Designed miniproteins, single chains, continued (4). Designs and how they scored, part 89

Each design is a single chain, and the fold is of that chain. pLDDT is the mean over its residues in the fold that is shown.

## One batch from the design tools (miniprotein)

Design m15092
Fold by ESMFold2-Fast:
Structure m15092 (fold): chain A 81 residues (1-81)
Amino acid sequence: MDVSEEERRRDKEELLEKWLKRGLLTEEEKEKALKMEDLEVGAFLAAKAIERGKKTDPELAAEAEKEFEALVGKSVEEVIK
């Protein structure tokens, strides 16, 4: 399959934008993540968003945690700490 660097970058940006629109991330956290490596940024920001989401929207946080574990293969707690 034709998976370019551009497509990997888009997947990362789309993930961050979806979580930002859901109110699980701040613009600052998104910018910080964009400067990290793809694997690190996905895991870090997703874990942060899920942890924050548990306080504001537990339902969205639960769904996001399932997606996170499916994509990253690690628990949110392991990535945050």
Scores: mean pLDDT 69

Design m15093
Fold by ESMFold2-Fast:
Structure m15093 (fold): chain A 55 residues (1-55)
Amino acid sequence: SRDQRAQRVQQSLQGTPWTDQQKQQVIQAARGQMSVGQTSRILGVDITTVRSILS
């Protein structure tokens, strides 16, 4: 489910240099509430990196 994916993503974000706000953006993307492209723009990282985290 989207919630299970969001929980897994939240765990994988531990130890990353991102701010809490940026981590929340990735979690929203995992829940399907934001596009991969929008998340990429907000984080300043490429789409491939965002997809890797969301998988």
Scores: mean pLDDT 74

Design m15094
Fold by ESMFold2-Fast:
Structure m15094 (fold): chain A 87 residues (1-87)
Amino acid sequence: MQQAVDLAEQARREATAAAKKAGESVAETVKGLGDTAIRFVREGDVRAFRVAAEALTETLLLDPSLAPTAEYVRQVGDEVAALLEAA
C-alpha cells in the first residue's frame, strides 16, 4: 500500500508541474484528479483508481505538448493498479 501511494504521489507532482507549463487551470484540474486517484489508492479501490487515472490521462492528452507526461502517468497508473491488485 505505501509503495503504491508513494508512486501515485510522485506521478501527481510531476504531472501537475508539467501541466503548470501549459496553464494554471489545467494544472488545477490535473492536481484535483491526481488527489482523487491517490484517495482511491489509499482506500484500495482499484476500479475507482483506474477511472480517475484514465480521466487524468485524457485531461493531459488535450494538450499535445503533454503527451509524454500522459504516457508516463498511464505507465505509473498500470504499476499502481498492479500493486493494489496484488495486495
Scores: mean pLDDT 83

Design m15095
Fold by ESMFold2-Fast:
Structure m15095 (fold): chain A 86 residues (1-86)
Amino acid sequence: SSAAARIEELARRGEELTAQVERALRYGLPVPGSEIQALGDQAIADYEEALRLAEEANAPQAVLDRLRAGLARARAVKEEPARVHL
């Protein structure tokens, strides 16, 4: 369905953006901190929208669990730089 396709695309983008943020933070890629924050915010927004659509569509529990895990990871990755900004 079109809803399933949107959920898949949002989850894929959220995963890719989260991985990009993790890679930038871990390997010291030459990316401005403001850009890293924006990518992290977009990853969170993508997962939140995917989860909302999945809940509305009464998606299988496995799908909901996967999206919640992805969202939790995206949030954790974004919060980590804020804890060491000294």
Scores: mean pLDDT 81

Design m15096
Fold by ESMFold2-Fast:
Structure m15096 (fold): chain A 83 residues (1-83)
Amino acid sequence: GSEVDHILYEEFLDNIFNNSYNDSTTSFDNMRKKRSDYLQFFIHSLLLDAQVKGISIETYLARVRVIQDELLKEEQKRKQELL
């Protein structure tokens, strides 16, 4: 990884949150799968980058966990709107 990768991660996270809420043309299951795939790629990339740079993995994992919790909250909110 590089410093640029860190910036791309932050911008990508913002896009996930915004896309998750405003995408009315995609089915709920497709949105959930896409977000899950993105998060999995993110977690894997962050772990590799942290290992290469010798940065604390716990710091990145804590941030990822917060993001997972927020995405789950948005998923529940959207599910209620569809019901």
Scores: mean pLDDT 59

Design m15097
Fold by ESMFold2-Fast:
Structure m15097 (fold): chain A 86 residues (1-86)
Amino acid sequence: SHKGLLEEIKRLLEKAKEKVEAGDLEGAIRYAEEAAITAKLAADAGVEGAEEVAELALRAARKVEAGDLEGALELLEEALEVVEEA
């Protein structure tokens, strides 16, 4: 369901944030990439805001890979705000 997809995206984004804060960078990248994939599927299904969430989550994963953890957290927080408004 639409609500179920949004809750899963939120869960994955929150897990990515927890992993960044814990220093588990591999886990952070994995959860952020899973959030991006799930959000892209939601966007393809017509969920408003999901395309933006997918882009933000993917950019967050790239920031973690680059060692920009503050930038990654900012992007994950922005993605969470979009999900809450959906």
Scores: mean pLDDT 88

Design m15098
Fold by ESMFold2-Fast:
Structure m15098 (fold): chain A 71 residues (1-71)
Amino acid sequence: MDQGNQLMRQGIQYGRQKNYDQAIQYFQQARDIYESIDPNVTSIYSLLSGFYSRSGNTDSSQYYQQRSDQL
């Protein structure tokens, strides 16, 4: 549980530095942990959608936005 939280914090930190590639990597690792344990993973999907959009990956952004919206 704490490992997932640490990955989320690092992802947010890289996002604030506009290092979106690193932010996405950390959020994906946190997502994998939370998906196996915690049903409240939708906030990670919203974050992934935003960062994929900013990196120019519209298809991945829309995919994660749809998953976030289906809560």
Scores: mean pLDDT 72

Design m15099
Fold by ESMFold2-Fast:
Structure m15099 (fold): chain A 55 residues (1-55)
Amino acid sequence: DIQAILEKAREAADALKAKDWARLEAIIAELKASDDPTLQALADRFEEIKAKMEA
């Protein structure tokens, strides 16, 4: 479902911009709980970005 993917990506991007790690972690956990490999890959991508932003 493309719309669900875009919605989650938007929410995660907003959390990243705000540096709201608690919200971002909640979104990542939800994506990882999915059986969809696309959503799991998206979670990995956001974890990588978070790690880089935390320095």
Scores: mean pLDDT 77

Design m15100
Fold by ESMFold2-Fast:
Structure m15100 (fold): chain A 79 residues (1-79)
Amino acid sequence: SSKQKLELDITQGMGLMFLHSLELALKTGKISKSQAEEMANRFIDRLAAVMRAAGVPDEAIAALRADLKKGLQAIIDRA
């Protein structure tokens, strides 16, 4: 539905902003790669739980989760 699509789009934006914040912390030496990975995985898990509670389809949640984990790996590899 249009409402679920809007919620997905907002959630994607929040996930990307979180990864951006982790990249800045990693580049400035404020956190280690292992700390960034742990923090990101916890955030992604919490985000998935919120989306499931909001009635977002499991397929869409799995796709977003995969995209965010791919983004995290790219950040880790660049740092």
Scores: mean pLDDT 83

Design m15101
Fold by ESMFold2-Fast:
Structure m15101 (fold): chain A 87 residues (1-87)
Amino acid sequence: ASVEEIVELHRKELEKKVEEAKEAIEKGDFDKAKKILEQVKKQAEAAREAVRLGRAQGLPDELIRLYEELAELSKEAAKEIEELLAK
């Protein structure tokens, strides 16, 4: 799979998680929405750790940029869920 394909798959999975959290909030299941938020935050942390370790191991810039982009997407999804929970 290309880097672009991996990024698109990750984006679609995060969009699905945001939608699942939104549906949970609309049903009053705030515990489920919070669990989804925790999962997305953990994904962002794992991607940031992959950037740190990748740089230490001398991985190609292309792979480091991939992990950075995955971390940013997960961070944005987490923010969106947090904003939904605040309403």
Scores: mean pLDDT 83

Design m15102
Fold by ESMFold2-Fast:
Structure m15102 (fold): chain A 54 residues (1-54)
Amino acid sequence: MKTITVYADKPLPGRFFPTIEGVKKVYSRPNLTSLVAEVEESKEKEALEHIKSL
């Protein structure tokens, strides 16, 4: 497992994200511009691109 941090240009709504392949947990706090996710290393690139699209 690898932890990645994604930065948004505005605060995240704090909603639950659907489970996607390679992403185990997603953490966001209301009104923060960052999101932290635990991902499988073999799926890191796919997961990172997917999370950035949210």
Scores: mean pLDDT 61

Design m15103
Fold by ESMFold2-Fast:
Structure m15103 (fold): chain A 90 residues (1-90)
Amino acid sequence: MDQAQQLMRQSSDLFDQSGDLYKQGRVGDSARQSSQGYRLMSQAYQIRGDYDMSRVYQDTSDRFYQVSQTGNSQDFDQVMQDTTQRIQSI
């Protein structure tokens, strides 16, 4: 298995866990899983030489880490919106 593909699979599992935690109202725990997932996505894109996508996902990871400290659902939603817009601009 390609290292980048393995990181993307691990990221997908973390995003599934994040979604389940968010549905339970555990916003801070959800954001922590999302932070880890986006960090792995950043590493996967860096391995593939896509530095623009790698940087977007690293920034998203850092922002979700901050949300994990506050547990604020509005901040969570804002990070998701900003990330989607930034990806669409690449």
Scores: mean pLDDT 88

Design m15104
Fold by ESMFold2-Fast:
Structure m15104 (fold): chain A 78 residues (1-78)
Amino acid sequence: MHSPAEQQALQLIQQGAQAAQAGDDDKATQLFLQAVNTLNSEDKELAVKTARVVAQGLRDAGHTKVADALFAKADKLE
């Protein structure tokens, strides 16, 4: 079972993915950064790992700007 913060982060990640698929990269970036910040409040290592995994998936899907923002966030947290 996920913690409340992990559950909130998963919801934000799903909303971010929907925004990215709709072509709203600014909204997607905001939602994904909120998810990473939520995870970082409990587990920095999980936040960094999650940000990098999500960023790689976004880059593979062609959402380079959103991916770059998440990689930059992960690098600053580490």
Scores: mean pLDDT 84

Design m15105
Fold by ESMFold2-Fast:
Structure m15105 (fold): chain A 83 residues (1-83)
Amino acid sequence: SELLELLQRAIDLILREAGSEAELAAFVAAADAKGFNDPLTRAAAVVNGMGKWLEDRGVALPPEALEAIERAGRLFAEAQAKA
């Protein structure tokens, strides 16, 4: 899936560029602990969690990461609405 590849690349980019790799990696571990059945939903949950954490702290992100966060937020909101 092109969208899954986008989200996975955004996770890697955020971990590398945001300067808080250890704390942000905790969102990956938390998503794994929740046991998502769909890799796309898992990746969206990770990116959404990272995005909120970075926004709360005023961390500047590259445009590619911002686009992925917006897409992840929409996917996660749709999943929540269907639950």
Scores: mean pLDDT 74

Design m15106
Fold by ESMFold2-Fast:
Structure m15106 (fold): chain A 78 residues (1-78)
Amino acid sequence: GLSEFEKQIAGLKSLGFSDEQINEALERLKAAGKPIDAETLSKLEMAVAYVIAKENLDLSKEEDRKRALEEAVELLLQ
């Protein structure tokens, strides 16, 4: 079976995020001293959901997907 970490990566991919976008987000978190583990990915997934809901973003749009992930990372870096 998939690990919790792999399940969360699959969840982000199901929302339309590319492997490259997810890897870039994780590298930014790592550079800021965050551990790259299931807990951090869970927080990232929750932050993405929060940004989408708060800003009423349309995940069918490339720009809105990019914005959701970038702002979610910024929330975790605060």
Scores: mean pLDDT 83

Design m15107
Fold by ESMFold2-Fast:
Structure m15107 (fold): chain A 95 residues (1-95)
Amino acid sequence: SEKIEKEIEQLEKKAKEAEKEKNYATAGGYYYRIGELYYELKNYKKALEYYEKALEYFKKAKSPYVADVYKNMAKVYEELGNFEKAEYYKKLAEE
């Protein structure tokens, strides 16, 4: 969807501004949203890339949203048929 692609572009700009400001929780939130949008597009490779970026920033911020990222990474691995990695990330989300 052209609308989703435009939303991703706007969120990328906002994420980079938050990174410059060292607002790591906010940067993580924008990257997490981009990951969700790529998941909706069924671009699972890009969804994982942006979930990993969100995870890095949320861990740096000591954010409770780390669990939500793991839960969504598990969903991506289920879609990819990698049930071993899906179970791994489900367990991480329950910590």
Scores: mean pLDDT 91

Design m15108
Fold by ESMFold2-Fast:
Structure m15108 (fold): chain A 80 residues (1-80)
Amino acid sequence: SAAFLERLREVAARIAALAAERLPELAEDIEALLDHFVEVAGKLSKEERRELARQLLEHLGTILPPDVLAEVRALLDEVL
């Protein structure tokens, strides 16, 4: 739905802002990854979105410190 897609964009923007504050050197790469996630997730079912979010968190786990990853997980849980 349009409401879901808009909320997903808001959550992605919050994650990108968190990355810009905590990891400015990776902010552009993380923003690009989140833009791709929003585009794909907006076209998926709820179950498929949860699986895509799990894959996103696995990938981000290789890049982000554990405390930042925990904040990202909490933000994604707000919309998924």
Scores: mean pLDDT 82

Design m15109
Fold by ESMFold2-Fast:
Structure m15109 (fold): chain A 63 residues (1-63)
Amino acid sequence: SREELEKQLEELEREAVRAVLERRYDEAGAILREMAKIYEQLGKHEKAARLRELADELEAKAA
């Protein structure tokens, strides 16, 4: 359901923020890609695209 997807997004957002603060950029990128999949399920395609762009940028910093 939409409510269940929104709860998953809130938890993933908390984990992504923690990963970025701890400079775990590979993990942060993976979390953002999971969030993007959920945003696409919610019909928020522009948000999903922006999260994937951010994930690419963070993963580049981890390399």
Scores: mean pLDDT 87

Design m15110
Fold by ESMFold2-Fast:
Structure m15110 (fold): chain A 64 residues (1-64)
Amino acid sequence: SEEDLKEALEKAKELLPKLKAYAESLGYDSVRVFPIDKNTALAFFFKGDKIETKLIDLETGEVI
């Protein structure tokens, strides 16, 4: 629902600093996060011309 997506967006905002730190620790240039549902987000990790995609648990900030 729209309310679930708004909640997911707020959770993603709270987790973004942790995900950026994780990306930097692995040598990525940037990360972008897109909520899919209330508990899950799709994250794109960028390094030069390479993109890696991971699913993120929005409650823990961990890779699924």
Scores: mean pLDDT 81

Design m15111
Fold by ESMFold2-Fast:
Structure m15111 (fold): chain A 74 residues (1-74)
Amino acid sequence: DKEVKELIEKAKELLREGLFESASLTLEGMLLYEKLDKETGQKKMEEYSRKAREIDEEAKRKAEELIEEARRKK
């Protein structure tokens, strides 16, 4: 059914977007670590790493909700 396919594709897209965003933030945090002083750089790298984890977990959570909705409609 169209609705089931749309939910699955939306879940796939959310996971792709989450992965890209989390990877981008992780790399940005690493660049800040290299450019800033040790103390500030460590704090910024930890901050960006934490935000990246939150984005990844939120994307997975949203995707799981859509997948469960699709399963219920089968």
Scores: mean pLDDT 82

Design m15112
Fold by ESMFold2-Fast:
Structure m15112 (fold): chain A 85 residues (1-85)
Amino acid sequence: AQAILEEERARVEAERERLRALPEEEARRLLNERQTEIQNLHNGKEKDKEKIERYIKLLEAEDAQDPSEDIKAHIEKLKKVLEKL
């Protein structure tokens, strides 16, 4: 659980540094793309099994660190999306 959360924090920090180094227009484009990707994962519109499985692992790691019924419910919804793919 801790290792997965640390990896995600490192990725988020690396992405922030990357965005800070980019021209404003390109940074905005990437931020919009990231937000759309997160929304698609949240809404069950994402069809990439690898992305969904990765997101489930992150949510499971978050739930293990700080248990939440909302996180558990979201994990179950994503697992049902995976079963349909």
Scores: mean pLDDT 73

Design m15113
Fold by ESMFold2-Fast:
Structure m15113 (fold): chain A 80 residues (1-80)
Amino acid sequence: MSIPKEVLELEVEGSLHWMKAAVLRRYGGSAEDIRAALEAAIAAYERALEAAEADPRTPKSLIDALRAALEAARAELAAL
């Protein structure tokens, strides 16, 4: 199974920003800081999904996972 390096790097970046948002919520971070982290995660996941869809070698499971992550991050942002 061949995962494009750009997709992998963007997925990791998105996950790190989403984790930052979760940590900020746990420790009472501001809504502004949580929003910024979620927006950064969404931007990274959107770029990862675009790169993934552009490469026919990307596994469908990864594309599905990126779409699920985007939906979840957007839902968290909407709940702020």
Scores: mean pLDDT 85

Design m15114
Fold by ESMFold2-Fast:
Structure m15114 (fold): chain A 69 residues (1-69)
Amino acid sequence: SEEEAERIGKLIKEMMSEDPKDEINQSLAIMTVATSPEEIRDEYIEKLLKAMEEGDAEKAGEIVKEAVG
């Protein structure tokens, strides 16, 4: 649901804001995006990896929200 996607995105943003390079936080975000439809999965994983490389927690949360919503 939209409400669940919003909550997941917010949670990922909060976790990434505390430590963008934490391997557990990064793995959770990647695994969450990996549950998205196959058609958009690779694109959204690529976007997420870029956001994580830049340390952009806001963007990472938004990408996760879009991928699962």
Scores: mean pLDDT 79

Design m15115
Fold by ESMFold2-Fast:
Structure m15115 (fold): chain A 83 residues (1-83)
Amino acid sequence: SAAELAQLREALARLREDLDALAALLEAHPDDRELLEDILAGLERARRSLEALRAAYPELAAEIEELLARLAALEARVRAALA
């Protein structure tokens, strides 16, 4: 429904803001291993949810693909910091 798609787009917009906030936390606390591990776990859960949502709502595919790309970049940064 149009209402359902609107709510999902709002959720995707909030996730975009959350990813920006997590990137800022990574910059501020690059040596906090526990925080970085928590961020990585959260990003993996978000990625799984986005992949499922993309499969269920092809109308949102472009918006979800953009978020998946941002999330993958942040995951790579966190993994590099943990190495």
Scores: mean pLDDT 87

Design m15116
Fold by ESMFold2-Fast:
Structure m15116 (fold): chain A 87 residues (1-87)
Amino acid sequence: SRARELAARLAEIALSDLPEEEQQARLDELLPALAAELSKQSEAERAELLLGLLRAGAEAAVRRDPSLRAHAEAVVARAEALVAAIK
């Protein structure tokens, strides 16, 4: 579905080595779109699944590069806030 495609793109951006400010700008554009698609589908299980995938991806990135931890935590926190707003 569209929501899964957007979630996959979000995970890809979060796992990228882009500068924090550029990554944040891309996420600020993508996260509202993902939130809108998730709210159209209105399924808490879907939102939790996508958030779980983002958390797992962020943790995998941090295991490869520990310098990403603060950035990964910020991205996950922002996604958690948007997912909470959907539910």
Scores: mean pLDDT 72

Design m15117
Fold by ESMFold2-Fast:
Structure m15117 (fold): chain A 75 residues (1-75)
Amino acid sequence: MLEVSVEELPDGTLLVTATGIETEEQLYLVALLAARLAQQTGRPVTLRLGDEEHTIPALASDEEAEAVARALAAA
């Protein structure tokens, strides 16, 4: 079962945690959610996928968010 949570850390960064990813489409949607949060809030977002962790810097555009999401989903 896919579970996604979003939390604000004490240092002001956002943490997106996802577990139970079964498909590449689910991975892309989770990565896109994290990238869109970095774009909309202007804050860095940490994306945690099981034991793997990725830091997404503050993003400026929708194109940049989509590019980051595609790169993360392809990894």
Scores: mean pLDDT 80

Design m15118
Fold by ESMFold2-Fast:
Structure m15118 (fold): chain A 86 residues (1-86)
Amino acid sequence: SQAELIALLDAVLADPKDKLALSTFLFLLAEQSSDEVAQRLIRTLARTSSAPMELWIQALEAARPYIEAGDYDKAAEVIIAVLEQV
């Protein structure tokens, strides 16, 4: 649900090292039937996160092969590893 995605977005923004929240967010985002809603949530995460937008772009690109494979747990690990470099 959209409310569940927003709650997980808030959790990821509060603690980007919470792998369970991030992997669950990525899974639910991939289940969205609307690309517009998915893209809007990703843009909100990038803008309001304590991490620079450039790092979010790099993290998402590094995680892309895992997201495409449906390996959201590994995708979350890769994103956290990139974001921790700041």
Scores: mean pLDDT 69

Design m15119
Fold by ESMFold2-Fast:
Structure m15119 (fold): chain A 79 residues (1-79)
Amino acid sequence: SEAEELFARGLEALGRGDYETAIRHFRAALELLERELGPTHPRTLRVADLLGLAYAFAGRPEEANAVAAPLRELLQQQA
């Protein structure tokens, strides 16, 4: 799928240290998966996790924290 191709390209960029390219591809993949599967689907959460990692490596901690928001919301509802 398009999301799988974008995710693969993001992983390749992340492996090369091209964090801005990784962010772009992971964001595109995340947008597609959120639309098709919802924000809490395991596949969506996996892409969000790697997007957060790419933001952190790029020195963008505010954006890294923002992509974890759906998981934090779920954890709060289980408390």
Scores: mean pLDDT 80

Design m15120
Fold by ESMFold2-Fast:
Structure m15120 (fold): chain A 98 residues (1-98)
Amino acid sequence: SPLEEARAELQEIVRRHYEKLREAYKKITDPEELQKAVQEIAREFMEEIDKVIEKYKDKLTEEQLKALRDEAVSRFNALIQAIISGDEERADALLAEF
């Protein structure tokens, strides 16, 4: 269904950008450079999410599109917090449920 297809595309976008964030936190030791990298990854994430929402706008209701966008953003923010706290088990659990 269009709803399941949209959710799957959004899940993959969250996973890919989470991997980019995880890599940035592992490789970048300078706080200012890390902040810049995180902001760029978040910008790219939002751009890709908005493209999926636009792609499905004629196939899904406004309420469904909003719920999908909110879910993807919420999951991504939860993954960022897991990285910051060093809780790798929580990050793995969030990815498995999503």
Scores: mean pLDDT 83

Design m15121
Fold by ESMFold2-Fast:
Structure m15121 (fold): chain A 64 residues (1-64)
Amino acid sequence: AAEAARAAAEAEVAEAERQGEAATARMDKISPSLGVRARQVAEQEIADLRARKQAEVDRIAAEA
């Protein structure tokens, strides 16, 4: 259960990272300052997603 939840969490984070990099690259082509801002927003959202998913995995493991 916890292993499956971890694998799913890793897949979601990897997809979010891929989308964040693509969005950052698009914004960077418009303006480097927009690229920096897009990267900061993406990194914050990914960090929040990681924390949320890790807490979920930890909860499942602790309650097993």
Scores: mean pLDDT 81

Design m15122
Fold by ESMFold2-Fast:
Parts: structure tokens; C-alpha cells; sequence
Structure m15122 (fold): chain A 73 residues (1-73)
């Protein structure tokens, strides 16, 4: 179970932005856009803290969060 694997990774390392990005993609694929937006936002916060707000990875995670949030409406 991909969701359970990703949740287990986050329990072991809650600052794993790659796990949050993968979980967001999983939720997007399931049509769970609200959940996807929340975990993408968490990934963006972690990436911004590690690399800065202007880093391409942080910007992409924020964009993914906004995209999923729009689909949730």
C-alpha cells in the first residue's frame, strides 16, 4: 500500500519533503485534492526552510499545492 509506505516514511522522518510530494501525487491521482494540497503545502514549507523560498523545488511544491487546491473547489 503506497499510502501506508509514505506515511511510515513520514513517521520515521517528518522532514522528508520527497515523501510529502509523493503522498500529494498519490492523493491527486485518487481525486483527493484537498489532502493533496495540504501535503504539497507541507513539502513546500520544508523545502523553503532547507533551500530558501526562491529555490525551484520550493516554488514547484507551492505551485502543486495551489493547483490541487483549485481542483478541490
Amino acid sequence: DKEAELIARLRANPDDPEAYLELGRFYDEQGKYREAALVYRKAAEILERKYGPDHPLAQEARRLAEESAKKAK
Scores: mean pLDDT 84

Design m15123
Fold by ESMFold2-Fast:
Structure m15123 (fold): chain A 94 residues (1-94)
Amino acid sequence: SMEKEAQEAIERGERVAREVRRVAEELRKTAEDNPGLRQSLLRTAERAEEAARRVEDAIEAARKDLSKVGELQSAAAYGEFVAGRGRALVEAAR
């Protein structure tokens, strides 16, 4: 049902936004110890922070209007992609 799909999308969105925020924090910490990669790490952190805000906004929109669930699913998928890239960059810097 659309109600169940909306609830699942919101719960996933909340987990994704939280994870993307954690990855952004890790990127900023990694940038402190890696002067040669600092600018790239900080740019990726900024993208992650923007992706998290986009998911958070999409969650609020979906709670008010179930027709926005597709936009939330798209925002969450992009957030997961950004988090994955951020984690890979942190690992590469170590």
Scores: mean pLDDT 89

Design m15124
Fold by ESMFold2-Fast:
Structure m15124 (fold): chain A 70 residues (1-70)
Amino acid sequence: SAAARYRAQGLAHAKKGQEALEQGDLETAVKHYREAVEFYRQAAALSSGAEKQLLEEQARLLEEQAKKLE
């Protein structure tokens, strides 16, 4: 489904962001975290109930992390 595709893309970008952060590349980490936020929000828009809440919470936490790195 489209929701599953967006979730997978969000997870992939979150992982790349974490890898960049571990390497000290803050600019690349922020870019990947912001991409992950967009994909998780797209997945949340196509979801409902507990799944929607979880995706919205993951997006919020990643957005906060990106803001702290700026």
Scores: mean pLDDT 89

Design m15125
Fold by ESMFold2-Fast:
Structure m15125 (fold): chain A 66 residues (1-66)
Amino acid sequence: GLLSEEQLREVAEAAGISTAQAAQVALVVLRAGGKPSEEDIRRAAELAGISPEQARRAAEKIQELL
């Protein structure tokens, strides 16, 4: 996968979301070439059913792990 299960757990813990939600945010970040816009972050939040703040924290952790 694009991120390991262990990396998805780290993202989930950092953002206070599930690993499934972390995987959805990771997909958006990777489609954006690892540099998501504010609009990409909002879309990730809607897709994962989380807040934009949680999606931003998740995206930052994903970028750190890339």
Scores: mean pLDDT 84

Design m15126
Fold by ESMFold2-Fast:
Structure m15126 (fold): chain A 119 residues (1-119)
Amino acid sequence: SIAEKLNEIAERLEKLGIKGDDLNSLLKLVDVLAEEFGLDEEVVKIMRELAKNIEKEENQKRLALLIHAVLLGLLTEEVAKYLKKMSKEELDKLIEEATKEGISMEEFVKRLVEEALEK
């Protein structure tokens, strides 16, 4: 069931957090998310690119945010492209602002979705 698979993915996300030393485990996680949530090819491509470059702290943060967006049913190609284009400095600033405001990860992801959809 979807609920059982979501619980497995959530446990894996908690264990991996924003860090992952095993690239194969991260790539398998992306593939599972793509299959279970019907992710667009471009979204999967972006997530795989981030996983392959997970040694960069900013890519760990980007991948974690994209995974949370998948679990919330909010991930679109526009959101994935927005996070990919964001500089390390812009990402760090947004995380700092969210932390200062005391907002949840879910509220932060919703904010990123709204910003990605601005024209």
Scores: mean pLDDT 72

Design m15127
Fold by ESMFold2-Fast:
Structure m15127 (fold): chain A 76 residues (1-76)
Amino acid sequence: PSEEEIQREIEEALDLMAYSVAQLASDEDIAAMSPADAQREADFLARVAERLRERGLLDMARALAEKAERLRQVAE
C-alpha cells in the first residue's frame, strides 16, 4: 500500500478511538469542565467529526458534532 493508504488507516483508527472515548463522557461530565478545557475538546471533536463525515460515517460524525456543540455551550 501507499504511504497515503497507511496514513489513512492510522487516522481512521485514531478517529474511531476518539469517538469511543467521547461516547463515554456524560452530559454531567461535560458540564463540569472548565470553559478552556471545553473549548479545546469541542474543537478537537469537531475536527474528528468532519473527517468521519468525509469518510461516510455520518451517524458517528453527527454524534461527535452534537457533543462538540454541547461543549461549546459550556465554554460560552
Scores: mean pLDDT 78

